# Ledger of designs, part 2: designed miniproteins, single chains, continued (4)

Each design is a single chain, and the fold is of that chain. pLDDT is the mean over its residues in the fold that is shown.

## One batch from the design tools (miniprotein)

Design m12037
Fold by ESMFold2-Fast:
Structure m12037 (fold): chain A 96 residues (1-96)
Amino acid sequence: MSKEELEMLSAISLALMGLSVLLRDPSLSEEVKKKLEEAAELLVEAGKAIEAGKLEEARELLREAARLLRETAETVEGENREFLESLARRLEELAK
């Protein structure tokens, strides 16, 4: 496995852990949770694409996940917004 593939998989794992915490937050709306679940599913598919050696497909999935996270960040406040924006930036950098 390449260094790039390991960095992508590591970032996906950390993102999924963070999203799992947010999905358990009772203060978040159902609409926000649905978008986070969609982003998590895209990250799972990106991980599968990396394991299959489909790096271009993985990059497209990471870009789509980052887009959903940025859209969701606009609907939340404070620490949750900062977290989602930071995740989106990291995923966008890995998708280059």
Scores: mean pLDDT 85

Design m12038
Fold by ESMFold2-Fast:
Structure m12038 (fold): chain A 92 residues (1-92)
Amino acid sequence: GKEAKDAGDFEAAIKKYEEEIAKDPNNAEAWRNLGDVYYALGDYEKAIEYYEKAIALDPNNARAWMNLGKAYLALGDDEKAQEYFDKAFKLK
């Protein structure tokens, strides 16, 4: 599931995706998944960092652009959120 409910679930998910990235640093999906974990933890700044890595590797990943927008929205940056949502919409 996208939402871990305790610290052990989040720690296991982080370790899993960090191991995937260590094996293949160009795995955009693993970077996006790591961002999703940090978003679920409420660490929106860290989530943004990992989503930006995902889009740098795969600029056509509409889901990564949408999730980047959601993270900026959570931080109160409505202008950046809208920019990234528009980017995601154009790709899908």
Scores: mean pLDDT 83

Design m12039
Fold by ESMFold2-Fast:
Structure m12039 (fold): chain A 55 residues (1-55)
Amino acid sequence: SPERKELLILLYKFVRNSTRYLAERLRARGGDPALIAQLEEEAKRLDKKIEELEK
């Protein structure tokens, strides 16, 4: 349904934004660079999923 698609997009945007926020917080405290890179890659993956869903 259109509503389910809209909610799914909003959920992915929330997770993407939260993932970037966590990466920023880990960077600020001198966290593991490999973990920060992993979170940044996951956020990019979510960007692509959002773009696909918004078509």
Scores: mean pLDDT 88

Design m12040
Fold by ESMFold2-Fast:
Structure m12040 (fold): chain A 56 residues (1-56)
Amino acid sequence: MLSPREKAVALLVKRGLSQREIGELLGISPETVSRHLRRAMEKLGVRSRKELAEKM
C-alpha cells in the first residue's frame, strides 16, 4: 500500500508533472519527491515512470 505522500507523487507523475513542479506544489525538495517516487515504484513493482502511470 502506498503512503499518502507516495500516492500524491505518483498521481502527479501520471499527470505529467516534473519532480521540481511536484516539489513546489507539495512544499518539499525535488530530492524528497525522487525518494517518494522510488518508494512508490518499488511498492508497485514497476521500473519506470511509464509503468507507474499505468498502475495509477
Scores: mean pLDDT 81

Design m12041
Fold by ESMFold2-Fast:
Structure m12041 (fold): chain A 82 residues (1-82)
Amino acid sequence: SDKEKALAALEKTVEDVLAEAEKILSPEAYKKFKEELEKLAKETKEKIEKAKSVEEIQEAMNEFIEKGRKIVLEALEEDKKE
């Protein structure tokens, strides 16, 4: 189903991003980044599961990308400064 495909894509994206972040962030920055990204992923999963249409699934995925990008940029800036 569209929901199953979206959930699988979300899980793989989170795993891939966390694996790359672990290589480039300090342990402390990585811990904070992981907690924020996992929280966002959980909220996105709930939105996908509750979605009534493919458009709502796409909206949830787009919000994940936008918010996730902001979390990545924030983690990189904070790690760079400290």
Scores: mean pLDDT 83

Design m12042
Fold by ESMFold2-Fast:
Structure m12042 (fold): chain A 55 residues (1-55)
Amino acid sequence: ALTPMQQRILVEAETTLRLMGLWVEKKIASPEEQAELDAEMERLREEEARRVAEL
């Protein structure tokens, strides 16, 4: 079993990798798609906060 600190580090690392992927997609996206990607990045940050709060 992972400690809460180890679980938090893994959640933060996973979220960071996903956000980096979306950031790359945003650089080649249309203005309309960029708005959708911004919303998805916000959802990932919200999910990270939820997962950390449950540790």
Scores: mean pLDDT 82

Design m12043
Fold by ESMFold2-Fast:
Structure m12043 (fold): chain A 70 residues (1-70)
Amino acid sequence: SLEELLKKAQELATEAHEAYLNGDLEKAIKLYEETKEILKEAIKIAPEEEKDYLKLLLENVEKEIEYLKK
């Protein structure tokens, strides 16, 4: 369901942030990439009225990945 995908994305993003705080950049990048893929799946099944918000979440995750890969 959409709610299950969004919960999974939030849990993975939280784990990614914790990995970053612990200095584990490889783990942080991997978990953000997983978050990105779940958000893409969520966008495909979301109602049109929610897609813009989910696209903003996806953009934020993509920016975090780019930042960590520098």
Scores: mean pLDDT 87

Design m12044
Fold by ESMFold2-Fast:
Structure m12044 (fold): chain A 70 residues (1-70)
Amino acid sequence: GNKEKAEELLKEAERLEEEGKRLLKEGKEKLKTATTLEEIKEGIGTVLRGVGLLTEARLKKEKARELLEK
């Protein structure tokens, strides 16, 4: 049912949020120590990947909420 589907979406969102937070932290650390344009690009790329996963997690949480409201 909708509750079971919502629970799976929340589990997926939790995993994506954890990975996204890890990448965001890693990217920020890379940017703090970056001394070259290449290192800056790598740091930005890592941050953007983290933001992408956090956005996907948010969308899955929103979908789970919609399912629970039905």
Scores: mean pLDDT 85

Design m12045
Fold by ESMFold2-Fast:
Structure m12045 (fold): chain A 69 residues (1-69)
Amino acid sequence: MSKEEILEEIRRLMEEAGVPEETIERLLEAIKNEDGETVNRLLTEIYLRTQDLELVERLGELVKEYFAL
């Protein structure tokens, strides 16, 4: 999967989960900037809002894949 495809999949998962657009944009920007501290904080905020552990675990896997490229 390319970096662009990973970002599109992250957006899709968050949109399907009802995550606010502002939060989606902030997470995608933090990932593009390779700001792991901000990414981890935003993933925690998404978990607290959604209570969806499976979503957050999948987002975390995609972020790790992005940073490995």
Scores: mean pLDDT 86

Design m12046
Fold by ESMFold2-Fast:
Structure m12046 (fold): chain A 67 residues (1-67)
Amino acid sequence: SIDELEAKAAEIASRLREKYGPEGLERFKQAVLAAASGKTPEEVAKIAGISLEDAETLVRLVEASKA
């Protein structure tokens, strides 16, 4: 569900903040913007500097929000 994807996205944001500090939140923002612009998970991961798994989750959330 969208709620489950939103919860996972919040976990990703928290994890990135713990690992990278303020830079982690900027990476999360760049990942969401790239996903919203139609980038693939691989492209999102490269652009934002996050894992492919995290990028896949954010792309799924964005696609679910379009339905």
Scores: mean pLDDT 84

Design m12047
Fold by ESMFold2-Fast:
Structure m12047 (fold): chain A 68 residues (1-68)
Amino acid sequence: EEEEVIEKLRAFLDGFDPETLAEARKLKSRARSAETHWVAGQLALVAGDRVTAAAHYLSALEELEKER
């Protein structure tokens, strides 16, 4: 459920470099749902864009935490 998705997001974010996370926080968007951010993040990761992937994962986590 939502808690499992939050746990997965945190685990994935743990694998990113601090510099990548700093750039991701700068680029994150709040205009989309958590699910949309999750899917976009996975697509960005597959494309090799770690900064964009991390930005979407951070946005997804924020949306899920906000909904609680």
Scores: mean pLDDT 69

Design m12048
Fold by ESMFold2-Fast:
Parts: sequence; C-alpha cells; structure tokens
Structure m12048 (fold): chain A 70 residues (1-70)
Amino acid sequence: MSEKQKLEAEAGVHLLAAAVEKATLGKPTEKTVEHLEKALELYKEADAPQSVIDSIEKELEEAKKELEEE
C-alpha cells in the first residue's frame, strides 16, 4: 500500500466514524467535527480531488454550525 493510499484509507475511516457518530446521536458532536477535520487534513495530504475536499469542507461547516446551536 502506497503512502497516498494509506492516507486516503485513514481519511475514509474518519469520514465513516463521523457518519456513525452523527447517526448514533442524531446530530453532529465535537467528535463528528474532529473526525471531519482529520479526514480533511488527510485527504489534502493525499492530494485528493478538489471536489472531495470541497464536499468535506461543506459538511464540516454544516456540522460546526449545528453544534454551535446546541
């Protein structure tokens, strides 16, 4: 497995963790935000497509806004 593939795999795990946490609690939490931020960092390091990066940035912004309303 290349270093790029390892970074993408780790990013995917963090995205899945964020999705599971949100589904389990019915809303984003600090853990959801943390996982999304880590996924974003890893995808940027892996030189992922801009569309993937934009999607995660949007999801992170939405999660942060929803968390702040609590």
Scores: mean pLDDT 80

Design m12049
Fold by ESMFold2-Fast:
Structure m12049 (fold): chain A 65 residues (1-65)
Amino acid sequence: SDEERLAAARAAVAAVEAAIRAGTATPDHGSVLQQAGVLAAILGDDALVARATALSRELARMGKL
């Protein structure tokens, strides 16, 4: 279901955020944020789009994008 897909995307974004905080983030996490952001945009979860975008900016600052 769309709700289950959004829940999985939110969990994936939370895992990327945890990796950023732990200093273990990799460029592969950028792909996870892109996929989650696209899904969130299609399904109308503006909050998840904003969160994925903010974390992508953080990865860019770390040189991981």
Scores: mean pLDDT 85

Design m12050
Fold by ESMFold2-Fast:
Structure m12050 (fold): chain A 64 residues (1-64)
Amino acid sequence: GELEKKRELLIEKAIELARALASLLPDLESLEIRVENGEVVTVVARSRSGELRVEFDVSKYLPK
């Protein structure tokens, strides 16, 4: 359905953002994607030097 397509696009955007942010961590070891409340996507990039996190909320960032 349309809702499923929107969620797929959001996850895809979150992955793209995570890849861009992960480029700031030269020693990247893992990447994790979580979906909370069915509308908030959290992406966590981890390295030995630290952790980078990005959060994406459908209701705030999708076109009206």
Scores: mean pLDDT 69

Design m12051
Fold by ESMFold2-Fast:
Structure m12051 (fold): chain A 79 residues (1-79)
Amino acid sequence: MEEDNKKAEELIRKALEYLQKAHDALTAGNFEEAIKYAEKAIEYAREALSLNVSPELKQRAEDILRAGERIKEIAEKGL
């Protein structure tokens, strides 16, 4: 559990970083960049969800996954 939680925290940190980049790209009208960064955020969030982690970390990863999917959807419609 502790090792999985630490790995998940690192993956969640990376996912949040890419989610922020995706949001920044989206607000700037850089839709292709927003999709790319959103896909990276989704990838890291999915990796975190594959680990045996605490309910709190699972919820955080699920929230990031949903946010990334939402940004990707909006950006794809903006193309």
Scores: mean pLDDT 85

Design m12052
Fold by ESMFold2-Fast:
Structure m12052 (fold): chain A 62 residues (1-62)
Amino acid sequence: AEEALELVKEGKYLEALKKLREVYEKLSEEKQERFQQLAGERKATTLEENLLAAAEALLEVL
């Protein structure tokens, strides 16, 4: 999650997405549901903003 946030800040969106997916897949079903709720609440218009919101949501559910 922290690594994904750093990658987004560096403009490496594909690498950030890969890291976010790897962390998400390791979460329990309950934590995955909580992540979906948090990510939905923080829905943004740009890819960068959505990836930042996703990275922050993953940090909160870990």
Scores: mean pLDDT 74

Design m12053
Fold by ESMFold2-Fast:
Structure m12053 (fold): chain A 67 residues (1-67)
Amino acid sequence: AQELLREGIARARAGDYEGALRLFKRAIELDPSLAPAVLAALQRLRNETGDPRYDELRDEVAAHAAS
């Protein structure tokens, strides 16, 4: 589960947002306690890059975690 989180962050940094989203969703399905860590990582990436696509990723992950 944590390995999927790390790979998801790497894919997001590489611009593969759809691949990142799939990995984050799988990580949360395997370990729901990772949801806050995923959301925090996406917020950090948003702050570091200024790319609004990280806000979209965060919203998608938050919706999945809430379901």
Scores: mean pLDDT 79

Design m12054
Fold by ESMFold2-Fast:
Structure m12054 (fold): chain A 65 residues (1-65)
Amino acid sequence: MATKLTALALLAVALGNEGVFEKVEIKDGKIEVWLREVTPASRERARELEALAKEDGIELTVHEL
């Protein structure tokens, strides 16, 4: 069974493959994502990930280029 961190990391990578994120890094139990382009849509997708991370007690940081 995937851990909560693994599930969120896979979701972040999937969004990166869709072009929402330029880069995704998992380090020390934390997830960092970098928005490829700052738009209302990309910020909404990032907020959805942040909400899921908060529910699971996982630290997730969103960077704007």
Scores: mean pLDDT 77

Design m12055
Fold by ESMFold2-Fast:
Structure m12055 (fold): chain A 70 residues (1-70)
Amino acid sequence: SEGALGGLAVAAEKGLKNGVPEEEILKGAREAVENAEENGNYEAAKALRELVESSKTGEELLKKAKERLE
């Protein structure tokens, strides 16, 4: 799950830096949840889903993901 969180944090940070709309960043995060479920990694999918559902912006998502990795 930490690997999945790390990948999400990197993707969100690059998206924000490149001016990607926050809604698109959140959509990418939701796709990460779906990919984890599809690969049978239900523990990671649950953790990512809770993070995405508790975040209203791409910046908040990035901050929370980085905090969980520390």
Scores: mean pLDDT 78

Design m12056
Fold by ESMFold2-Fast:
Structure m12056 (fold): chain A 71 residues (1-71)
Amino acid sequence: SLEEEIREAIQKIADKYDLPEKYREALLKARSSEELERIGTRLVIEDDTEKLRKALTEIAKEIEKLEKKYA
């Protein structure tokens, strides 16, 4: 399902960038590109790091690809 593939993409990218568990949990609540942007914006306000920005960019691209696949 779209939800399962989004969850797997977030988990893989969070692992790749060694994101803190708190950020991983927040990001795993995203089910669309719009939700990811909302969550990511809040996380960046708390902790604006290059690592988090790169992770958010990769997750956004992967979710957009999945949304197109299921459209």
Scores: mean pLDDT 83

Design m12057
Fold by ESMFold2-Fast:
Structure m12057 (fold): chain A 89 residues (1-89)
Amino acid sequence: SEIKELMKKIAEAVKNGDEEKMYKLMDELIELSGLQPSVDLLTSKPGAKLVSTPPTHPKVIATLSEDPEERLKIAKKHIARTVAATADS
């Protein structure tokens, strides 16, 4: 699956701290999977907290910025970190 391949690459970029590669791969995943409406919803509320609880890791928390561009970056990074945590199954 192309989605599974992208998720693996995103997980690798997160583990390596390669934010440039992570954002590029996240854009590809969002386009391929049709997640853009969900990303738009996640970035619509300034100051909101994005929380996920991966099965094998502590809670992943991100706080949305007042800046719309920073909110988008924070949301993409949060999703990428969640993908990385769930890829280790």
Scores: mean pLDDT 66

Design m12058
Fold by ESMFold2-Fast:
Structure m12058 (fold): chain A 64 residues (1-64)
Amino acid sequence: MEWKIPKLTKEQVLRLAKTLKKIVEKFYPDNEEAKELVDKAIEYARQGKTDEALKYLKEASKLL
C-alpha cells in the first residue's frame, strides 16, 4: 500500500479536528454520526494517537 500523507503534529491534528467540529455544528447540527466521529478524533488526538484521529476525521468528512 502506498500513502502520501504529510506528517502532522498532535497540535495540527487537534486544530484540524476542532475546525471540522465547528463546521459540523454550523452546517450539519443534526448529523449525530459526524459529531461522534469528530469527537472521537479530538479524543485520539489528545491521547497522541494522531493516525487514529486522522482516520476518524476522514470518515467524518465523508458524511458532509
Scores: mean pLDDT 77

Design m12059
Fold by ESMFold2-Fast:
Structure m12059 (fold): chain A 91 residues (1-91)
Amino acid sequence: MTAEEALEEAREHIERAEELLREGGEKEEVRKELEKAIEYLEKAVEEGTPEQNREAVELAARAVRLAEEAGDEELKRRAEKVGRKADKKAK
């Protein structure tokens, strides 16, 4: 899987999590989508270009917000961590 493919997967999972949350869906399903999104973001950050890491920063920020709304402190911390790493690589 390329960093580009990983970013696309992360975006799709974040979008699904956002949709689930808006529809009042089960928080367990939101958490599953976020977990997958964070795993793909971690992959994209490791292998990505500075430009791809800039996109990863934005996706990570969305993941942080969703984890906070879902009440998952661990996923929020993981999303914050990947976002910080992406920000460092985006320079």
Scores: mean pLDDT 86

Design m12060
Fold by ESMFold2-Fast:
Formats: structure tokens, sequence, C-alpha cells
Structure m12060 (fold): chain A 90 residues (1-90)
């Protein structure tokens, strides 16, 4: 679980940097790391960590919208939908 927590911390830092710089590539990188943390959390049965990872992806979607990147927002929202379905089956 240390790996998943580290990925989630990295994702949160990338989102903060993206908010400060306006760099949408950092938002995409944050979504990727948070999704990796989500899958590790699901595999290990850590529902709380999985929910935290989903919150980070949701924050990434909101930031992408604020930055005007509708494609990245759409991808993040799609990932959230699929991930919430996976979490509901556990």
Amino acid sequence: MEEAKKLLEEAKKLLKEAEETGDVELVREAIKKALEAFYIAIEKGDKDLAKEALKVIEEAAELARKLGDDITEGIARLVLGVAKLLLSKL
C-alpha cells in the first residue's frame, strides 16, 4: 500500500502544480497516477484509499474544465464512471 499512497501523493502535487502553471499535461499525469493508485487499492481491498483516489481524479476533471481542456475533462469523467462501477462490485 505504500506504493499506492505515494502515487496518490504525487498525483495531488501534480494537480497543485497544474493549478499554478495552467499545464494540462500535469493534469493528465495526475489522472494517470491516481488511477494507478486506485487499481492497487482495489487489488488490496483498501476501499478508503480507492475512494480517495477517485476524489483526486474528480478534482483533476474540475481543474481540466477550468483550464479549458474539454478532452481531458471528458477522459477523467469517463474514468470516474468506470472506477465507481468497479468499487461498487467490492
Scores: mean pLDDT 84

Design m12061
Fold by ESMFold2-Fast:
Structure m12061 (fold): chain A 58 residues (1-58)
Amino acid sequence: LDEIVEAIKARVDREGEVTVTVPKDQADELAKRLEAAGYEVEVKYEGDTATITVRKKP
């Protein structure tokens, strides 16, 4: 999990916004960790997966 969080942070720092699709059971933990790190996180649940959009705070 920590490695995925770090990869997302690196991408957000480059692009300003990243969207990833993850298994539903991992989505809540990823969202909480990214929010705790100071990013804006939006989660959309779709069946057995979730789409997470991460942005740098303005």
Scores: mean pLDDT 78

Design m12063
Fold by ESMFold2-Fast:
Structure m12063 (fold): chain A 57 residues (1-57)
Amino acid sequence: MEREVREEVIRAEAEAGLGRMHGSSLEIEGREEEGRQLAEETEEEARRRAEEARRRA
């Protein structure tokens, strides 16, 4: 019950926020692509750091 209500509220707020930034929709798309590439790189780095941390412990 509470999870659905919270997700709907977050979604509604996101749509309202996006409405204000309608003029910069292209910039948002560019950030998503960069975010995806960074996510892949950061995942590998995070994985390496996690292993090093375990070995250091």
Scores: mean pLDDT 58

Design m12064
Fold by ESMFold2-Fast:
Structure m12064 (fold): chain A 59 residues (1-59)
Amino acid sequence: GAEELLEEAERLLTRLYLQGKISAEEATRWSREIEELLRAGRYEEARRLVKELQELLKE
């Protein structure tokens, strides 16, 4: 559900930040954007952003 997608996004953003791949400001922006999409019911777009974060983490 939405909560699970948000939790996954937070974990990915934390890892990206700790690996130096994104700034703290970028991590905050991504988190807010995904949260806003989920609140709006735009689940497909939220899932696409989560997949982008997964790919970025893989390098």
Scores: mean pLDDT 84

Design m12065
Fold by ESMFold2-Fast:
Structure m12065 (fold): chain A 88 residues (1-88)
Amino acid sequence: SKDEAIRKALIEFGLLGDSPKVTPKVALIYLESLGDAAKLWAQRDPSVRELTEELQRTIKELKTADVSDIPALVAKLKELLDQLREKG
């Protein structure tokens, strides 16, 4: 399923731990929480707005993508998160 492919990619790219507690549902909750946190950050710091908008777009694309596109989208998500961490 797409949810399992998202879970595997998030673990492979080091965004989530490799644990039986990390279910596909937990992976989806992680993405939603990440999007919400990015919105709050952008409200306090306009300098991250473009990065947070790209992050939101990438999360949206992950939910509608073909399974074959998921690893590339998760890699992009990781790069955006690394850039945001450099700002904080």
Scores: mean pLDDT 83

Design m12066
Fold by ESMFold2-Fast:
Structure m12066 (fold): chain A 59 residues (1-59)
Amino acid sequence: AEEDLKKGLEALEKGDYKTAARYFSQAAVKYADEGDLEKAREYGRLAVEAFQKYIEKKK
């Protein structure tokens, strides 16, 4: 979870929205499995936002 979040933030900083979305999604799933639903929801939201930026850049 922690490592996926760190990699997601690094990818976001570099403008690699596809990689950021993937790592934030993985972090959200891991936090949900650990019972941290608040963090799972927040990182799930970040994954969606990153994916939206990725789609926008593809057009």
Scores: mean pLDDT 78

Design m12067
Fold by ESMFold2-Fast:
Structure m12067 (fold): chain A 64 residues (1-64)
Amino acid sequence: IEEALKEALEEAPELDEELVRAALEAYAAGDKEKAREYALKLAKEGASNDEINAVAAAMAKAAE
């Protein structure tokens, strides 16, 4: 999770670190519905498609 969080924030440094962490933790725990809710909150806060894609890639890495 910490490694995935670091990589996501390097691609999207303007995102809320706590919200990105919560999304990664939810996805790693198997709660994909909660992870999606956190991604939607990031999008509402103005995250770009590239930033959302970086978070999605980090979620996949955190689940490994």
Scores: mean pLDDT 76

Design m12068
Fold by ESMFold2-Fast:
Structure m12068 (fold): chain A 71 residues (1-71)
Amino acid sequence: AAELEARLEELSRRALQAGAALGRLPEVMDTLAPLLQAARDAIAAGDLEAAERHLEEAERTLVKVTQELAA
């Protein structure tokens, strides 16, 4: 649980930093916020497997959206 919460916090920070660095914070957060919220909801529900899955999806999405916006 604590490890997934730390991963969520780190991923949230990385998304904010990437969006700010690109000058595209709203675009990054509009894409990432629902995925991060799904992970947060899963952690709150005690569904650690779903939380892990949502965090993996969010991390892939952050990489993809960052590459698209940086081009």
Scores: mean pLDDT 82

Design m12069
Fold by ESMFold2-Fast:
Parts: C-alpha cells; structure tokens; sequence
Structure m12069 (fold): chain A 75 residues (1-75)
C-alpha cells in the first residue's frame, strides 16, 4: 500500500539521517493522500519515535518529521 511504501522509505531515511529525503516523501504522501491515510501516517510516525527513543539523533529527526507532518496536514 501507499502507507507501507511511505513507512519503508521513512525508516531508511531515518537510518541514514536524511531529513530532507524523509520530508520530501512525507510531503508527497500528504498531497496525494486522503484523511484516513494522513491519520494513519501520523500514528505510525509517533510509533517510529518510540522505537528510536534510545537513539538521540534518530529521535530528534523523527520529532522534526512529526512537526513537519503536523504543519502539512494543518495547511
């Protein structure tokens, strides 16, 4: 699914610490997605934050992605 592809890409970008790459795929997903897909993506980003909580650099990156995602769905 589109959501599964997004999550796989985000996980790779977080592992690489590629914030710009992660932001680009989130932006595209939000532009093409519906309300249900956006809600599910937000929930998965929160879960990804918890999974990376022990790694300060990855946790900080996921936190910034959550903020960016929130800005995109609010506009």
Amino acid sequence: SRLERLLEQIERYVEELDLDGAKAVIEQFVKEGNVAERRQAGQHLAKLYEQNRSDPEKAAMVAELIEYYSELVSS
Scores: mean pLDDT 82

Design m12070
Fold by ESMFold2-Fast:
Structure m12070 (fold): chain A 92 residues (1-92)
Amino acid sequence: GQKAKQAGIQAQKAAAQSGMEATVEVKGETVTVTIRGAGVGAAIGAIGGATSAELLGARARVEVRGDTVTLTIEGADEEAAAQGLMDVARGL
């Protein structure tokens, strides 16, 4: 919903401020965050977001391929999605 979308915008802004590009897609209970130009900090942020989402009952996966970090959160309610995205933003 709206809170997850707002948190996604904040994650995109945080990535841009750090010289990276982030794309956030929210589709039902699935959130996908793709960060390009990512360093180790982006990977740590994605792991933090994954951990927070899982503590709230969602399932999360982080994939690192070169300079691209992808976080996928599944089964996320609005709170799990928003918290995961906010923790990604804090890590960027």
Scores: mean pLDDT 80

Design m12071
Fold by ESMFold2-Fast:
Structure m12071 (fold): chain A 97 residues (1-97)
Amino acid sequence: MDPIEETIDFWLSLPSYKPPSKYFEEGLKLYREGKYDEAVKAFEKAIKENPNNADAYTLLGIVYKKLGKLEEAKKYFEQAIKIDPNNAIARKLLEEL
């Protein structure tokens, strides 16, 4: 069996299947490499594809905090909390600003 073809058939069998955002994964990689400006762009693309991804907003806030842009970081943490009120990480990071 072709592993790629088997994977595609599996995706097509799931009426609501959405794989994790490629941009979200790329943003995490760029963040780990210290490429914060590139990480911002990747997470912004992830948010554009899935506006309900609270984790992408939380990570974008973390990146802005690393860049010293605390007001932008605050806005993104607040947006993450609006999407997921139980996001303990975003709440804690907002309190630490």
Scores: mean pLDDT 72

Design m12072
Fold by ESMFold2-Fast:
Structure m12072 (fold): chain A 71 residues (1-71)
Amino acid sequence: SQKEKVKELLKKALEAVKKGDAESAIKYLKEALEVSTDPAVQRGAQEAIKAVEAGDLEAAAESVEQALAYL
């Protein structure tokens, strides 16, 4: 299902954030944004991308975990 695909992408993004892999994190978060139609998930992914781009990996992880809670 699309929901399971979004969940897998967000889990991969969270692992990338935990590893400090900003490039992979942004890639998976953007893919999740393209697949998801849930506004709460989209907002969480967008906030996570901004946090990664700002170098705030703790905030990025929190945003991804919050988005996952909606799935």
Scores: mean pLDDT 85

Design m12073
Fold by ESMFold2-Fast:
Structure m12073 (fold): chain A 61 residues (1-61)
Amino acid sequence: SKEKIAEAARELGLPKEVAEKIADLIHQGKTADEIAAELGVPRDVILEAVEKAFGVKLPRP
């Protein structure tokens, strides 16, 4: 799942380093809001990466 999240984030145009950090933080159980604040990436982009990786649609908080 971590590899799929990183690949989805890269497909959304994020640099490899940022995509890998997003995957790591999600795997650690951090929230989309926490990851957005830590990396300076919009929350919606993080949710989109998860949706793309798993073929699901998540409600926006």
Scores: mean pLDDT 77

Design m12074
Fold by ESMFold2-Fast:
Parts: sequence; structure tokens; C-alpha cells
Structure m12074 (fold): chain A 68 residues (1-68)
Amino acid sequence: MKFDPKASREELLRALAKEFQKLKEEGKSPEEIKKEIEELVKDLPEEDREFVLKATEAMVEQLKAEES
């Protein structure tokens, strides 16, 4: 289940939110979630990959704050 390189940024953000939530529910650590998402976006154009990874970083920081 890799991210669609034809998806709009809104679709990418929606897909990211769903994947992040699934990985969180599976008990993955913040670092594991980040690693999984990095793998899912590797085939995206550079700009879209950077966009999704920055959003992922913000979500990971929020998750770490919740676990503290």
C-alpha cells in the first residue's frame, strides 16, 4: 500500500492521516511509524515526498508528547 504518485496534496494528507492512525493502533513506536511512512513515500516526486515527511514529523512529535 504505497502512496499514489498521481494523488493531490489533499489526497496525500488524507492517506497519511489514515496510515498514521493504523500504525498507531497497531502499537508501532513513533520511530517505527516514521520509518514505515518514509518507505511508502519513496516513489513520490521530491516535492510531494518532502511535504508528506514534514507532516509526518509534526504528527510524530504530537504522538511523542501524548506518550510523555
Scores: mean pLDDT 76

Design m12075
Fold by ESMFold2-Fast:
Structure m12075 (fold): chain A 70 residues (1-70)
Amino acid sequence: MTGEEALEKAREYIEKAKEALEKGDAETASKYLDKAGDYIVLAMQRGLDEEALELAKEAAELGKKVKEML
């Protein structure tokens, strides 16, 4: 898997987490954010640090919202 493919997967899981939060499903959103985090780390290991860091910031904000719902 390339860094670009890892970033795309991270974005996909972030979008799924947003959809789960809109439905009030914090548990499902948390699981999607965990998967997004794994792909963000992979993208950083592949040298896409700036793009991965921006996604990490977005995932952290969503994770804060998940904690506030639990």
Scores: mean pLDDT 83

